Designed miniproteins, single chains, continued (5). Designs and how they scored, part 92

Each design is a single chain, and the fold is of that chain. pLDDT is the mean over its residues in the fold that is shown.

## One batch from the design tools (miniprotein)

Design m19398
Fold by ESMFold2-Fast:
Structure m19398 (fold): chain A 97 residues (1-97)
Amino acid sequence: MELSEEEREALIRLAAYRALGKTGGQRVPSKELVREIIEKLLAEGITDPDVIRALAEIYRAILKVDAKRRGISPERLEQLLAEAERVAKEVFDEEGL
């Protein structure tokens, strides 16, 4: 599949946040988990970068609320989000997306 640069960037963020949610926001998601999430997102067929960004922001908001309830600091959550985005970018690069 050929993705636009804006669609690719939005999907990387959404995949990262959704995968981090699957770990309960407590640890960096594995490449295998991120790959599974990417496959599901591509199957959903949402191609509008603005819609994808909106979904990513919703998942980020949910992660922030859950982290607060679980006693995870905002600083730790931001570190986990950044590392999850790095893992997702690596998977997109490996898959040629």
Scores: mean pLDDT 81

Design m19399
Fold by ESMFold2-Fast:
Structure m19399 (fold): chain A 95 residues (1-95)
Amino acid sequence: MEELKKKGLEYLEEGRVYAIEEKYEEAIEKYKKAIELLEKADPKSLELASALLNLGIVLAKQGKYEEAIEYYEKALEINPNMETAKKNLEEVKKK
């Protein structure tokens, strides 16, 4: 489990780097790998919630608002107090 979490966090960081570079397809690939590993390690972890939020943000940047909403809602199921996810969800629903 510890190795799954470590590898998941590595993919999460790679996804963040691609997202900053606006390489959204590469960011999505890395975030999906992060989610898979982090979910296997702990399906209720704050790290999983962060990966779900970051995937939602990249999807919203691509105009994929319905998919972004799904991932923001999944992040909030794990961490209901995630203010960034709440704000981004509200903003995307307004569009």
Scores: mean pLDDT 87

Design m19400
Fold by ESMFold2-Fast:
Structure m19400 (fold): chain A 62 residues (1-62)
Amino acid sequence: SEKLKLEMEAGALLVALAVAASLGDEEAREALDRVSELINAGRYEEALRLAREALARLRARE
């Protein structure tokens, strides 16, 4: 189902943000908190969008 696919993708991106946050990235930690709140609210499309944007910004700073 599309809902399950979105949930799994959101979970994978949440893990990626958690790894970046564990390495001391403040932007990743802030994004992790916001994405987690959106997932808990069932707002998976918004969570995915925010997580993708945050990870893209982190990659651009490398």
Scores: mean pLDDT 80

Design m19401
Fold by ESMFold2-Fast:
Formats: structure tokens, sequence, C-alpha cells
Structure m19401 (fold): chain A 81 residues (1-81)
């Protein structure tokens, strides 16, 4: 990453606040973890996050959560040259 650690922390905080407004605090934290797992190609961590989401999120939030994760995967494919 080209950002400083302080810039990454501030950006992550702002992203978390936005996600909390749309998905609630638990789903927002799971989405941040899912983004990191996808960026690191960590399928084991992603599967743990998806399992935790299915256990703890209501059906409507879970559906939006899964759609968001799918969107993250599509964006990562487009970023790869």
Amino acid sequence: RLYTPEEIEENDRRTLELLEKHFGPLAARLLMRAQDALDNNDREELERILAEARENLDPETLERFLAYVKGLEEVLKLRKE
C-alpha cells in the first residue's frame, strides 16, 4: 500500500463508520475483515467470516452482506492487470 499507517487507520475508520450506517456494527466489522481476506487471497479467513455472518446477521442484512462481498471480488478482478 502507498498510504502511511496513520492514513490507512483513518481511512479504515471512515469506511467502518459508513458501513456501520448501512449494515450495522457487526456486519460492518465483518465486511472490513472480508475486504482484508480478499486482498490477501485468504480463503480460510473468508470462509470463517462468511460463517460468522450467517450465524449473527439477520436474513436481510446477510443478503446485502453477501452481495457486497461479491462486489468486492469483482472489483479485485478489475484491479488486476
Scores: mean pLDDT 75

Design m19402
Fold by ESMFold2-Fast:
Structure m19402 (fold): chain A 58 residues (1-58)
Amino acid sequence: SEAEREALLEELEREVTRLVLAGDYEGAIELYERFLREHPELAEVVQRGLDSVRKLMA
């Protein structure tokens, strides 16, 4: 369902944000990659998040 997908992405973003605020960019990328493997149907949204984290590392 859309509500379940939205909740999953919201939780993922909260976890990624905490890692990024701690300076753990590698951990944030790893978390996104694991989520992508588990939920390939959300690849487009997850890829945008990955690109954002990669920009923070540049």
Scores: mean pLDDT 82

Design m19403
Fold by ESMFold2-Fast:
Structure m19403 (fold): chain A 68 residues (1-68)
Amino acid sequence: GKKQQLLEQRKQVEKEYEEKLRRLDEEIRRAEEEGDPLRADIYRAFRAMHKVVHEHILKKLDEEEKKI
């Protein structure tokens, strides 16, 4: 049903987001180890952007679930 489809979409979105954050955190760590503060700050900015986008997606999924 529609509720099951939304639940599966939420699980996929969350999994993809967690994988993306792990990659960004690794890039931040590498930049810090290499003494490149500009590159580290750029990846932190990307991380913050992805968090905002992810929260927006989750809000839209919540709104669709509430309509059921």
Scores: mean pLDDT 85

Design m19404
Fold by ESMFold2-Fast:
Structure m19404 (fold): chain A 79 residues (1-79)
Amino acid sequence: LVEEARELIAEAREHIAKAKAALEAGDVETAREHLDRAEEKVREAADLAAQAKDEEVGDEVLEVAGEVLEVREKVLEAE
């Protein structure tokens, strides 16, 4: 559960990085697609963290969720 949640967090961060790269290239549509994928991974990680009842992983989920929101704001500004 904890290991699985961390794997999903890592996958979410990979999608966040791809969204940032797409924004730098001016490809807002691709950036949104990667953010949607990152949000899905964060939701799955949150469910696993809740099942594990691990506060540290829960905090890691909140951190990556904040990163998703930050990039989403930049996508909205670029539109």
Scores: mean pLDDT 82

Design m19405
Fold by ESMFold2-Fast:
Structure m19405 (fold): chain A 90 residues (1-90)
Amino acid sequence: MKKEEEAKRLLENARRALEKTREAVEKGDWKAARQAALTAVLNAFRIYQITDDKELQLEALEIAREAIDASPETPESVREAVKKLEEKLA
């Protein structure tokens, strides 16, 4: 019960971070976009750790993927981490 509530909160946080990433990119603020994209990725990775729900994991992973793709300044290490997680869920 508590873990499911935490996962739902983290998923909402990831969605908001993705929205902030896109807003920052539209404004040309690459630093803010990178920070927001990282926040989305971290929330998605936490969901993966606390739940075994494949649908929630895949939804969180998709949000992380969209965030890193929206931010051109996303570090290669973060992109590789998302790719490795995608391979584990495939």
Scores: mean pLDDT 81

Design m19406
Fold by ESMFold2-Fast:
Structure m19406 (fold): chain A 77 residues (1-77)
Amino acid sequence: MGVELLEEEFKKVLELAEKLFTAPEEEREKLKKEAEELLKRARELAERTLPPELFPKVEEVEEKVEKLIKEAEEKAK
């Protein structure tokens, strides 16, 4: 069950991060905050369940989301 819940949260985070990249400037800040909050929650969930199988996926998603957020911010400037 933990893996399935974490996978669902990560899917939501990735979807928000992708929207952030294409979103208009007005919506970008809101989407960034939502993506950061969901990423934080997914990280907390992973720490609570602590199955070794989840750690590589958590790190991959965190890196991918942070990269998308940074790239979107740099493009906005």
Scores: mean pLDDT 68

Design m19407
Fold by ESMFold2-Fast:
Structure m19407 (fold): chain A 63 residues (1-63)
Amino acid sequence: SKLEEAIKELEELVEEAKELGDEDTAELLRLIIDHVRKTKDVAFAEKAVKDAKAYIEKVKEAQ
């Protein structure tokens, strides 16, 4: 499902944030995953994936 795909992408983004040393972002993404699992809000999950990818890309460019 689209929800399961978005959760999987968010879990991958948690690992990327951890590899970048950004524990605060990793923790925030875990809270977002928990919220998405409870609400099943696909649109919110897809937006969270997009926003998190954009943030991580900017962090990588700054290194």
Scores: mean pLDDT 84

Design m19408
Fold by ESMFold2-Fast:
Parts: C-alpha cells; structure tokens; sequence
Structure m19408 (fold): chain A 73 residues (1-73)
C-alpha cells in the first residue's frame, strides 16, 4: 500500500528535480508527477510526509504546502 501526498508549488519545479532530491534523502521508491501547480508524490506507506515536504520546500521555496494526503493501493 502507498501514500499519495499532494504539494502546492509556489514556483515551477520539474518532477525529475523533486524525485532526485527525494532519493538523496532516502526516498528511493518515490514517484513524482506534476499536475498544474501541484506535485503529486507517491511513496511507501509509513513514509515521513514532513521530510518529503521539507525536501520540496528546499527546491520550490518555503511557500510549498501539503494540501492532501491519501492512501492508495
């Protein structure tokens, strides 16, 4: 089972940039998609959503905000 985290981006960042940064922080199984001004991040269940948000904030700025978190199969 996986967790999907949706983060609103204050500036454009590519899915590849976010995925590489997440892998550097130990989230090797992270899948990232960009949907408009939002990054949709899929990670294994139990992953630390606060650390994921911190990684995105380092790339996109402190205005990056988690707007949804859901479990997916």
Amino acid sequence: MKTEIVIELPKPVTAEEIEKALKEKGFEDAEVKIEGNKAVITVPEGSDGKKILEVVQELAGEGAKAVATRRIE
Scores: mean pLDDT 81

Design m19409
Fold by ESMFold2-Fast:
Structure m19409 (fold): chain A 78 residues (1-78)
Amino acid sequence: AELVLPVPASDAAAVAAALADVPGARLEAASDTLALLTIPAESLAALARALAALARSRGIEVDPEELEAALRAYLAKQ
């Protein structure tokens, strides 16, 4: 199973850099304003850690374990 998340095209470079160490992560341009991030379910823990680190760099404190649980719940609804 794969999680698919919409990403604003303006954030695509920052997201790609943050996800460099996430296995199987793919970021594909969908339009001039939107990119699609695809992550295998096995990499959701690594995704949660990378996104929490990116959020911290922007002054937002996020628990990576709570984020992983939210991402798994979102995947289960797709």
Scores: mean pLDDT 79

Design m19410
Fold by ESMFold2-Fast:
Structure m19410 (fold): chain A 83 residues (1-83)
Amino acid sequence: PSDEEIDVAVYELAGAVAMVTGDPEKAVEYYRKALEIDPENAVAHVGLGRALDALGKTEEARRHYQRALEIDPENEEARRLLA
C-alpha cells in the first residue's frame, strides 16, 4: 500500500477506537482527517456518519451514508444504515 493508504488506515483505526471507547467527537476528527487524505473513501464516510449519529446529527450522518453508497454501491453497512 502507498504511504497515503497507510495514513488513511491509521485514521480509520483511530476513529474506530474512539467510537468503541465512547468518544464520538474524537472519532469525527479522525474520520475527517482520513477524508482529507482520501475524499472517496467509503469506509471513512460510513465511520464519520456513525460518529455523527452518536452525536445526534442524524441528517448529516445520512448524507455521509449516501456518499458512501455513491462511492461503493456494495457497502453493506451504509445500505443497512439507510434502510
Scores: mean pLDDT 85

Design m19411
Fold by ESMFold2-Fast:
Structure m19411 (fold): chain A 60 residues (1-60)
Amino acid sequence: MEEENKIKEEYKKASQELVELHRRLDELIAAGAPKEEIDRVAREYQEALDKLVELIKKLK
């Protein structure tokens, strides 16, 4: 029953997650973390991006 509110909340959450993942990725690179760990976070960022794009299409 709260379709728009649900999508809006999911969009806000996904957007925040992208910012956090970008920040974490930047921090890992600065700290000289192993490539394997950096690649894992980069993959999570890619997945979050895909989810955000899907949400944007629904809001269209």
Scores: mean pLDDT 79

Design m19412
Fold by ESMFold2-Fast:
Structure m19412 (fold): chain A 60 residues (1-60)
Amino acid sequence: MDEVIARVIQHDLGLSEEQLAELKAMAEAGASVEELARRIQELTGVAPAAARSAAEALLL
């Protein structure tokens, strides 16, 4: 996972350090784009398209 991309997503979505760490742990455990996007949407309330784009960027 690119740390710069992860930090940009954290700031853009208003994620806490704990929430970002959870998403990183999910990605390391092999979570799919769909699973990661769902969790981002649960944590932030952003639109599904925005959550999916963030999930795809985090998995690069």
Scores: mean pLDDT 80

Design m19413
Fold by ESMFold2-Fast:
Structure m19413 (fold): chain A 73 residues (1-73)
Amino acid sequence: SELEELAERLEERGDLEGARHLREAAEAYKQGDLETAIRHLLEASRIAEERGDLETAGRLVALADALKRQAAA
């Protein structure tokens, strides 16, 4: 899973909280709980932004927006 791969990369960089939120997002997505998945992606994005990882933060917002479109369809 792309989210699980990204979580592993965040752990390697020391972002353990962001990684945890990405794994929770991946689990929620597998269960069809798009609202919970979106919440965890946005929290991981906020943590990345606080850490100065603006590229990861932007990528996570884009993923959350993609899930919002999926939920609206």
Scores: mean pLDDT 87

Design m19414
Fold by ESMFold2-Fast:
Structure m19414 (fold): chain A 68 residues (1-68)
Amino acid sequence: SKDELEALENELLRLYLEAQERNDEEAVKIAEETGRKVKELKDKGASLEEIIKVLKEGIKRIREVLEK
């Protein structure tokens, strides 16, 4: 849903800021790459479901890096 998209975009931003505060360069890079991919998908008119999938995968990867 559109509400789920907004929640996931807010979570990506939150994790990006947390990664910067921790000086975790790997987590920052994943967050930036995820945001860039989401923008590319939106620009080409990709489905809401595709954008949500990319956000969920990126968020999962950032969390895994930050837990180390």
Scores: mean pLDDT 87

Design m19415
Fold by ESMFold2-Fast:
Structure m19415 (fold): chain A 83 residues (1-83)
Amino acid sequence: VTLGDVTLVLPAGIKVQVSGNTITFTLPANKDYVLKDGDKEYLIPGGSTVTVDGAARTITVKHNGKTEVLKLETSQVELSEKK
């Protein structure tokens, strides 16, 4: 999926809502995920709501009332299931 200058690769079965340069999705609660942005890896807990803004180049992660905002370092990021 491409959002402005950002390409986001998602696992199969993730349902997304698109609004302009923004994608929002909620991860299944039964497993954790890893977001890879170049050499950086972030643990994303299952059940999190993730918003990717391709124009601002930010990722916002909401989980259990906590909000984290990550700045993207690269134009290609991948979300995969944690083993």
Scores: mean pLDDT 76

Design m19416
Fold by ESMFold2-Fast:
Structure m19416 (fold): chain A 88 residues (1-88)
Amino acid sequence: MDAEEAIRKAEEGLELGKKGIELASKGKSKEGLSKGIAAAIAASGALFLAELAKETGNKRLEEDAARAAEAAVELGREGVRLGEEAAG
């Protein structure tokens, strides 16, 4: 995954995190809220690292951004799932 792909995935993770927070807040899911917040934090970190990787050409920062972006998407999906389950 290059820095541009990491940015796209981080943006996806951030949107999933926001959706997870909204659904978990309505459903009163503490675990879903925690996962959504964690997704937003991971996505913010991934965006920072990916932009820095683009500016510096540093491949290690690119790899770190990719891992953070993937984690953000996974956490965001779990936040959404837990929020939806709490609504049922």
Scores: mean pLDDT 85

Design m19417
Fold by ESMFold2-Fast:
Structure m19417 (fold): chain A 73 residues (1-73)
Amino acid sequence: MERFEKIREIADEPFKKVNEENQKLIKETQAEADKLSDPEKRRELTIKAIAQSLIRIGDVLDEAIKKVREEEK
């Protein structure tokens, strides 16, 4: 319980920042996709933006877990 709560506290601020950056990325990607007439290319751009958003979330979790583990050792 304590360990999970510490991970969550460490991740809270980075998650807020990543959420804002991800929302900006999605919005910019939608604007770019709207310029394309090819639905396949639109889909590819959207998938890339979603994948990048997920990677950023994963990086925040990894960093928070590392910090908690280093404090415990």
Scores: mean pLDDT 77

Design m19418
Fold by ESMFold2-Fast:
Structure m19418 (fold): chain A 64 residues (1-64)
Amino acid sequence: MVPVFSPEERAAIAGAIRQYLAERHPDLPEERLTALANALADLLATTPEGEAEAALRAFLAAHL
């Protein structure tokens, strides 16, 4: 699959996800927040637009 985002865009998305997760789940360790943010950013970067919501829901159900 061709990635939708540049490396810079992916890094920005990962940063935003990490901040969101830290605010919603302040009890998660930093290593877990970073791992989840990077995994979600990679998932969103490689998932077709029509499948992004389903993929995101499945990821969150497995990890949160």
Scores: mean pLDDT 71

Design m19419
Fold by ESMFold2-Fast:
Structure m19419 (fold): chain A 67 residues (1-67)
Amino acid sequence: APPSEAEQLAEAGRIYVGVGKLLESKGLYEEAAEMYEKAAELYREAGDEKSAEEARKKAEEARKKAE
């Protein structure tokens, strides 16, 4: 069977977290924060509130590093 919508959204969230981590490794903290915010929205839509909150915290931390 094809992946459910929730599984697809959660996978997209994981991809955005991975991209955010890669951007942080390059010092692109504002861009990383945007990727983490997108991941948080995708996890929320998938019903994964824990991963959404973790991604939101990563976005806040990345924004602090950009300052």
Scores: mean pLDDT 85

Design m19420
Fold by ESMFold2-Fast:
Structure m19420 (fold): chain A 95 residues (1-95)
Amino acid sequence: LLDLLREAKKAVEEMDNLTPEQAVETARRIAQALGDYLLAHRDTLSPEVLQLLARLIDLFGRIADAAEAGNEDEMRQAKKEALQVLDELISLLES
């Protein structure tokens, strides 16, 4: 999970260098990978980690939708919130 979260954080930070199509693809790929992890580990993850992962999946969905719609304000807001959740999850898992 920690490596996946670090990859996701790097992807969000580098997303402004991507085309809209690449940003949509990247966000959907990360949401799918996080969703697959959550489903596979639901019974072993703490409730706090489950809640933060669910929120992160939703945020990557919002990034993809905003990028597809060309909504720069929503994309900026969703990216900011995703980075906050990523930092919280990474910090929690490194403890």
Scores: mean pLDDT 83

Design m19421
Fold by ESMFold2-Fast:
Structure m19421 (fold): chain A 66 residues (1-66)
Amino acid sequence: SEEELIAQLNKLAREAKEAEKKGDYKTALELYEKALEVAKQLSGPVGLVAVKELTEAIKKVREKLK
């Protein structure tokens, strides 16, 4: 269901943010990328907003890995 996808998205995004706070950018990137794949399965504006925000988070984390 869409509610289950939103719950999974929120869990992955939370875990990614915690990894990022700890300086574990590799784990944060993997979790944000998993969250992005879930967000792409969502329809309508919720999915669109999540994709945009996760894409920016991935860009930021990738910059830290350079």
Scores: mean pLDDT 85

Design m19422
Fold by ESMFold2-Fast:
Structure m19422 (fold): chain A 110 residues (1-110)
Amino acid sequence: GPARRAAYAALTEAMRLAQEAAEVFKKSPDPELAQKAIELVNKAMDHLAQARNALDEGRLDEAIEHLEKARKYFEEAAKVMEQAGDPEGAELFRKAIEYVERAIELVRAA
């Protein structure tokens, strides 16, 4: 229904922002912290992909669980980028978190 389509749109935007953040990390002044942030983003992206698969199969509770795990990994990545002094990377994660939270609300409304 409309809520599910809106959830897919929010999920797609969160994934786009995560990919954009990964490109910003390549320019980080601290390559070790950048690598840690990339690993956290990859874990978040894996959970977003699992959330999308769960939505495709109508498993709404599993989709929410994966979205909440993705949000947690993005929160951890944002803290690492703040520590690295990368405000651009941190802002992209904040936006990705907002879209993940919107997707959770839309799935709960479905």
Scores: mean pLDDT 81

Design m19423
Fold by ESMFold2-Fast:
Structure m19423 (fold): chain A 55 residues (1-55)
Amino acid sequence: SFVTQARKLLEWLKELGASEEVIEKVEEAVEKLEKGEISEDEFFEIVKELFESLS
């Protein structure tokens, strides 16, 4: 499922040594995605902004 992929992304970011702030933001987004509070598109937007900061 997309939620499973989102959780794998979170683990990957931890492996990259992403900051605590970034990890917290992604973790919150994963929780909101699981609850159906945000769309897949909104999740991708959050991730894209974070990738710009990390890459």
Scores: mean pLDDT 78

Design m19425
Fold by ESMFold2-Fast:
Structure m19425 (fold): chain A 60 residues (1-60)
Amino acid sequence: SPALSETERALLLQRAVEEIREGAEVTAEHVRDFARAMFGKELSEEEAREIVEEARRLAE
């Protein structure tokens, strides 16, 4: 079962895209930190990596 709802995942993805566009280095650990800060939820390293890869594609 995914840790995040679809809405939470979309908001997290949007934040990651915005950070990348602002010139920040966004890693899986940064995405996990965002999830904790925004939702109080623990994200798996695998799901965090997927969000990073998707955010990098969207930020292009």
Scores: mean pLDDT 86

Design m19426
Fold by ESMFold2-Fast:
Structure m19426 (fold): chain A 61 residues (1-61)
Amino acid sequence: MPSEKEILESLGNMYVALGNLYASRGDNELAAEWYRRAAELYEKAGDEEAAEEARAKAEEL
């Protein structure tokens, strides 16, 4: 069974994908919101590097 950390990382990856989708549509505010949510999930999972990358994506928009 996947651990709680693995589930959180998977959800974070899904949220990054949603952020990318909204960014491709020009919805930068929604894209940034999903990237920030992904960063929170990665932080809960203990993946600081992924969290930093997700935050950087939100700030670039």
Scores: mean pLDDT 84

Design m19427
Fold by ESMFold2-Fast:
Structure m19427 (fold): chain A 97 residues (1-97)
Amino acid sequence: ELEEAKRRVREATLRFLEAADKTNLDSKLTAKAVAAALLAAELINVSRDPEVLRRAAEVLEEGAEALEKAAGDPKAAGKIIDETTARLAELLAEAEA
């Protein structure tokens, strides 16, 4: 169901933000994590395809897990956030097509 896919994206976004917060981020890295969350929110708003939303949830879940494993490494955290953001941007482009 579309609503279940949207719920999964919201839950994955919260986990991603919690993982980012626990890595003791500076303000720049925190802003990047928030930018990824805003892309996820836009995907929920514009996508009517549960498969696109499922892929978005998987991207955020993978990003959250990677951030949890990158404990104390802000360079690794920055790369994970940038990669997560790029993958979400690609999904948003698909949703707009």
Scores: mean pLDDT 82

Design m19428
Fold by ESMFold2-Fast:
Structure m19428 (fold): chain A 83 residues (1-83)
Amino acid sequence: MAKKYNEEGVKLMEEKKYEEAIEKFEEAIKIDPNYARAWANLGAAYLSLKKYEEAIKYAEKALEIDPNNLLAINVLDNAKEEL
């Protein structure tokens, strides 16, 4: 179930529906709080909305779970450059 919400969120990201994507990633995280990919995707969605503080927060959470998550590393680096 968590994976299905993450997949729906990714499709919404591709459509540039970032707020709707956030809702799907939040549902994935509610089901599986250790789903590093969903945390990284949540950070990416906030980065796309130029909400840099939230992007950093969620990317850091993804990296706590999976330190090698390339998406989370990229989100963190990009968001920090904007602050």
Scores: mean pLDDT 89

Design m19429
Fold by ESMFold2-Fast:
Structure m19429 (fold): chain A 75 residues (1-75)
Amino acid sequence: SFEEILERLLSLLQKAEEAIEAGDLEKAYEYLKEIYELMAEASKTLSREQIEEIEEVIMPRLLALGEKLRKLLEE
């Protein structure tokens, strides 16, 4: 369901954030991959309004994670 997808995305985001803070890049990439795969599947099954609601909540956190990850990879 929509609620289950949103809850799982939020859980994966938190785990990815924790992995990045711990410097565990391998786990961070695994969680990010799972987030993108789940969002891709959600796009096939959810309405446009439900996708928009997920993007509104999830995208700011994904962008912040991407910036943190970029900083960790920067030499």
Scores: mean pLDDT 81

Design m19430
Fold by ESMFold2-Fast:
Structure m19430 (fold): chain A 83 residues (1-83)
Amino acid sequence: MEKEKKRKEAIKLMNEGHKAFLKGDYETAIKKYKEAAEKFLESGDYRGAALAYRNLAIVYEKMGKTEEAEEWRKKADELERKA
């Protein structure tokens, strides 16, 4: 099923984003977490998308971008309420 395929792709992207984050490659981490969130949303996995948004917030916070981090946390909380 296409939905399940998108969810599996999202999980792989989350793992890639996490590896990039641990290496300090914040640009790649942001890109991968955004792609993961899109795939989770397309699959109807709001919890997965919320987790991706929380990871985005952590990356932005590490970059000193506090306003962007807060925005992504707020988006994650909104998605968590739908799950």
Scores: mean pLDDT 86

Design m19431
Fold by ESMFold2-Fast:
Structure m19431 (fold): chain A 68 residues (1-68)
Amino acid sequence: LLEEAERLGREAEELLRAGREEEAREKALKARGLYVLHLEEQGVKPNVPEEKKAEWEKKVEELKAAAK
């Protein structure tokens, strides 16, 4: 999930840079969904550092902003 979310987020950034705005938005929305699912799973497993969770939450916020 996290690896795929990061890949899609990177693809969205590249598409946006290339001027393919609609495709970038679609990729960003998918990446955001995967990050949210990953965060929910980590909430069930409280064995990861808080700083890692904060980093993933920040990625969700960035992708949410990019999708608008």
Scores: mean pLDDT 72

Design m19432
Fold by ESMFold2-Fast:
Structure m19432 (fold): chain A 72 residues (1-72)
Amino acid sequence: EELAERIVRLGEEHPEWAPALIQLLKHPDVEVRRAAIEALGRIGDPRAVKPLQEALSDPELQEAAREALEKI
């Protein structure tokens, strides 16, 4: 399984990892950042709202961040 897919799946299984997933939004790999956004959206933790709004400024993450914010 690709790393991004594993991040999303593990995030769903462990919502207590929301702070760690927020930290992954600063990861150098755009695929990892995108996976963290998807996992945060599925968890629905309101602590992710501000970091996800900041991700909207990145064209590579904009769509994923918008979709995640709609779920929270």
Scores: mean pLDDT 77

Design m19433
Fold by ESMFold2-Fast:
Structure m19433 (fold): chain A 105 residues (1-105)
Amino acid sequence: KLEEVKKFLESIGWTPEEFGVSWEVLLALAKLVSNFDIEKLKENIKRHANGETDEDGYPLYGPFSFTPKDILGEGEDEKSLLASVLAGKLKEEDVEEFIKKELNL
């Protein structure tokens, strides 16, 4: 299940390489984004899973078009968010369970 979430995130450009963080941190960021826009996150995942495309045959993207900069911010805000995640405020098990539950995986 978690591996399916990781594969989906990779398919839409949400990778450790793109964000410059580990999978654990990336999943925590996905949880934070979901809390701000869970309905759109669910909708995009359903669209992707169903093979929905635009008129030219490309996958539909919505809130996943956010760049790391849009999510993490600049300067102190970026460091503060990463520091909170790294401090173990979010456990990998808790993040994984949240994603599975919220995304109906």
Scores: mean pLDDT 51

Design m19434
Fold by ESMFold2-Fast:
Structure m19434 (fold): chain A 72 residues (1-72)
Amino acid sequence: SMGQRLAEELRELAETLDLPPEVKEQLLMAAEALERGDLRAAAEALREALKVAPEEAKPALERLLKEVEEAL
């Protein structure tokens, strides 16, 4: 499913990028929300992550947020 694919991508991103703990926590919350089918909660967590994410991570997070928002 799309939600499962996006959740896996978020978990991989949290593991591969050198991110602040607060950003990693928001990505994991978004992944868990997607696994439950809660697209709204996932989008909210991704928006919170983007507020504090390092510049290098923003393009990937913006693409994932757009994909979640297009599925709403």
Scores: mean pLDDT 84

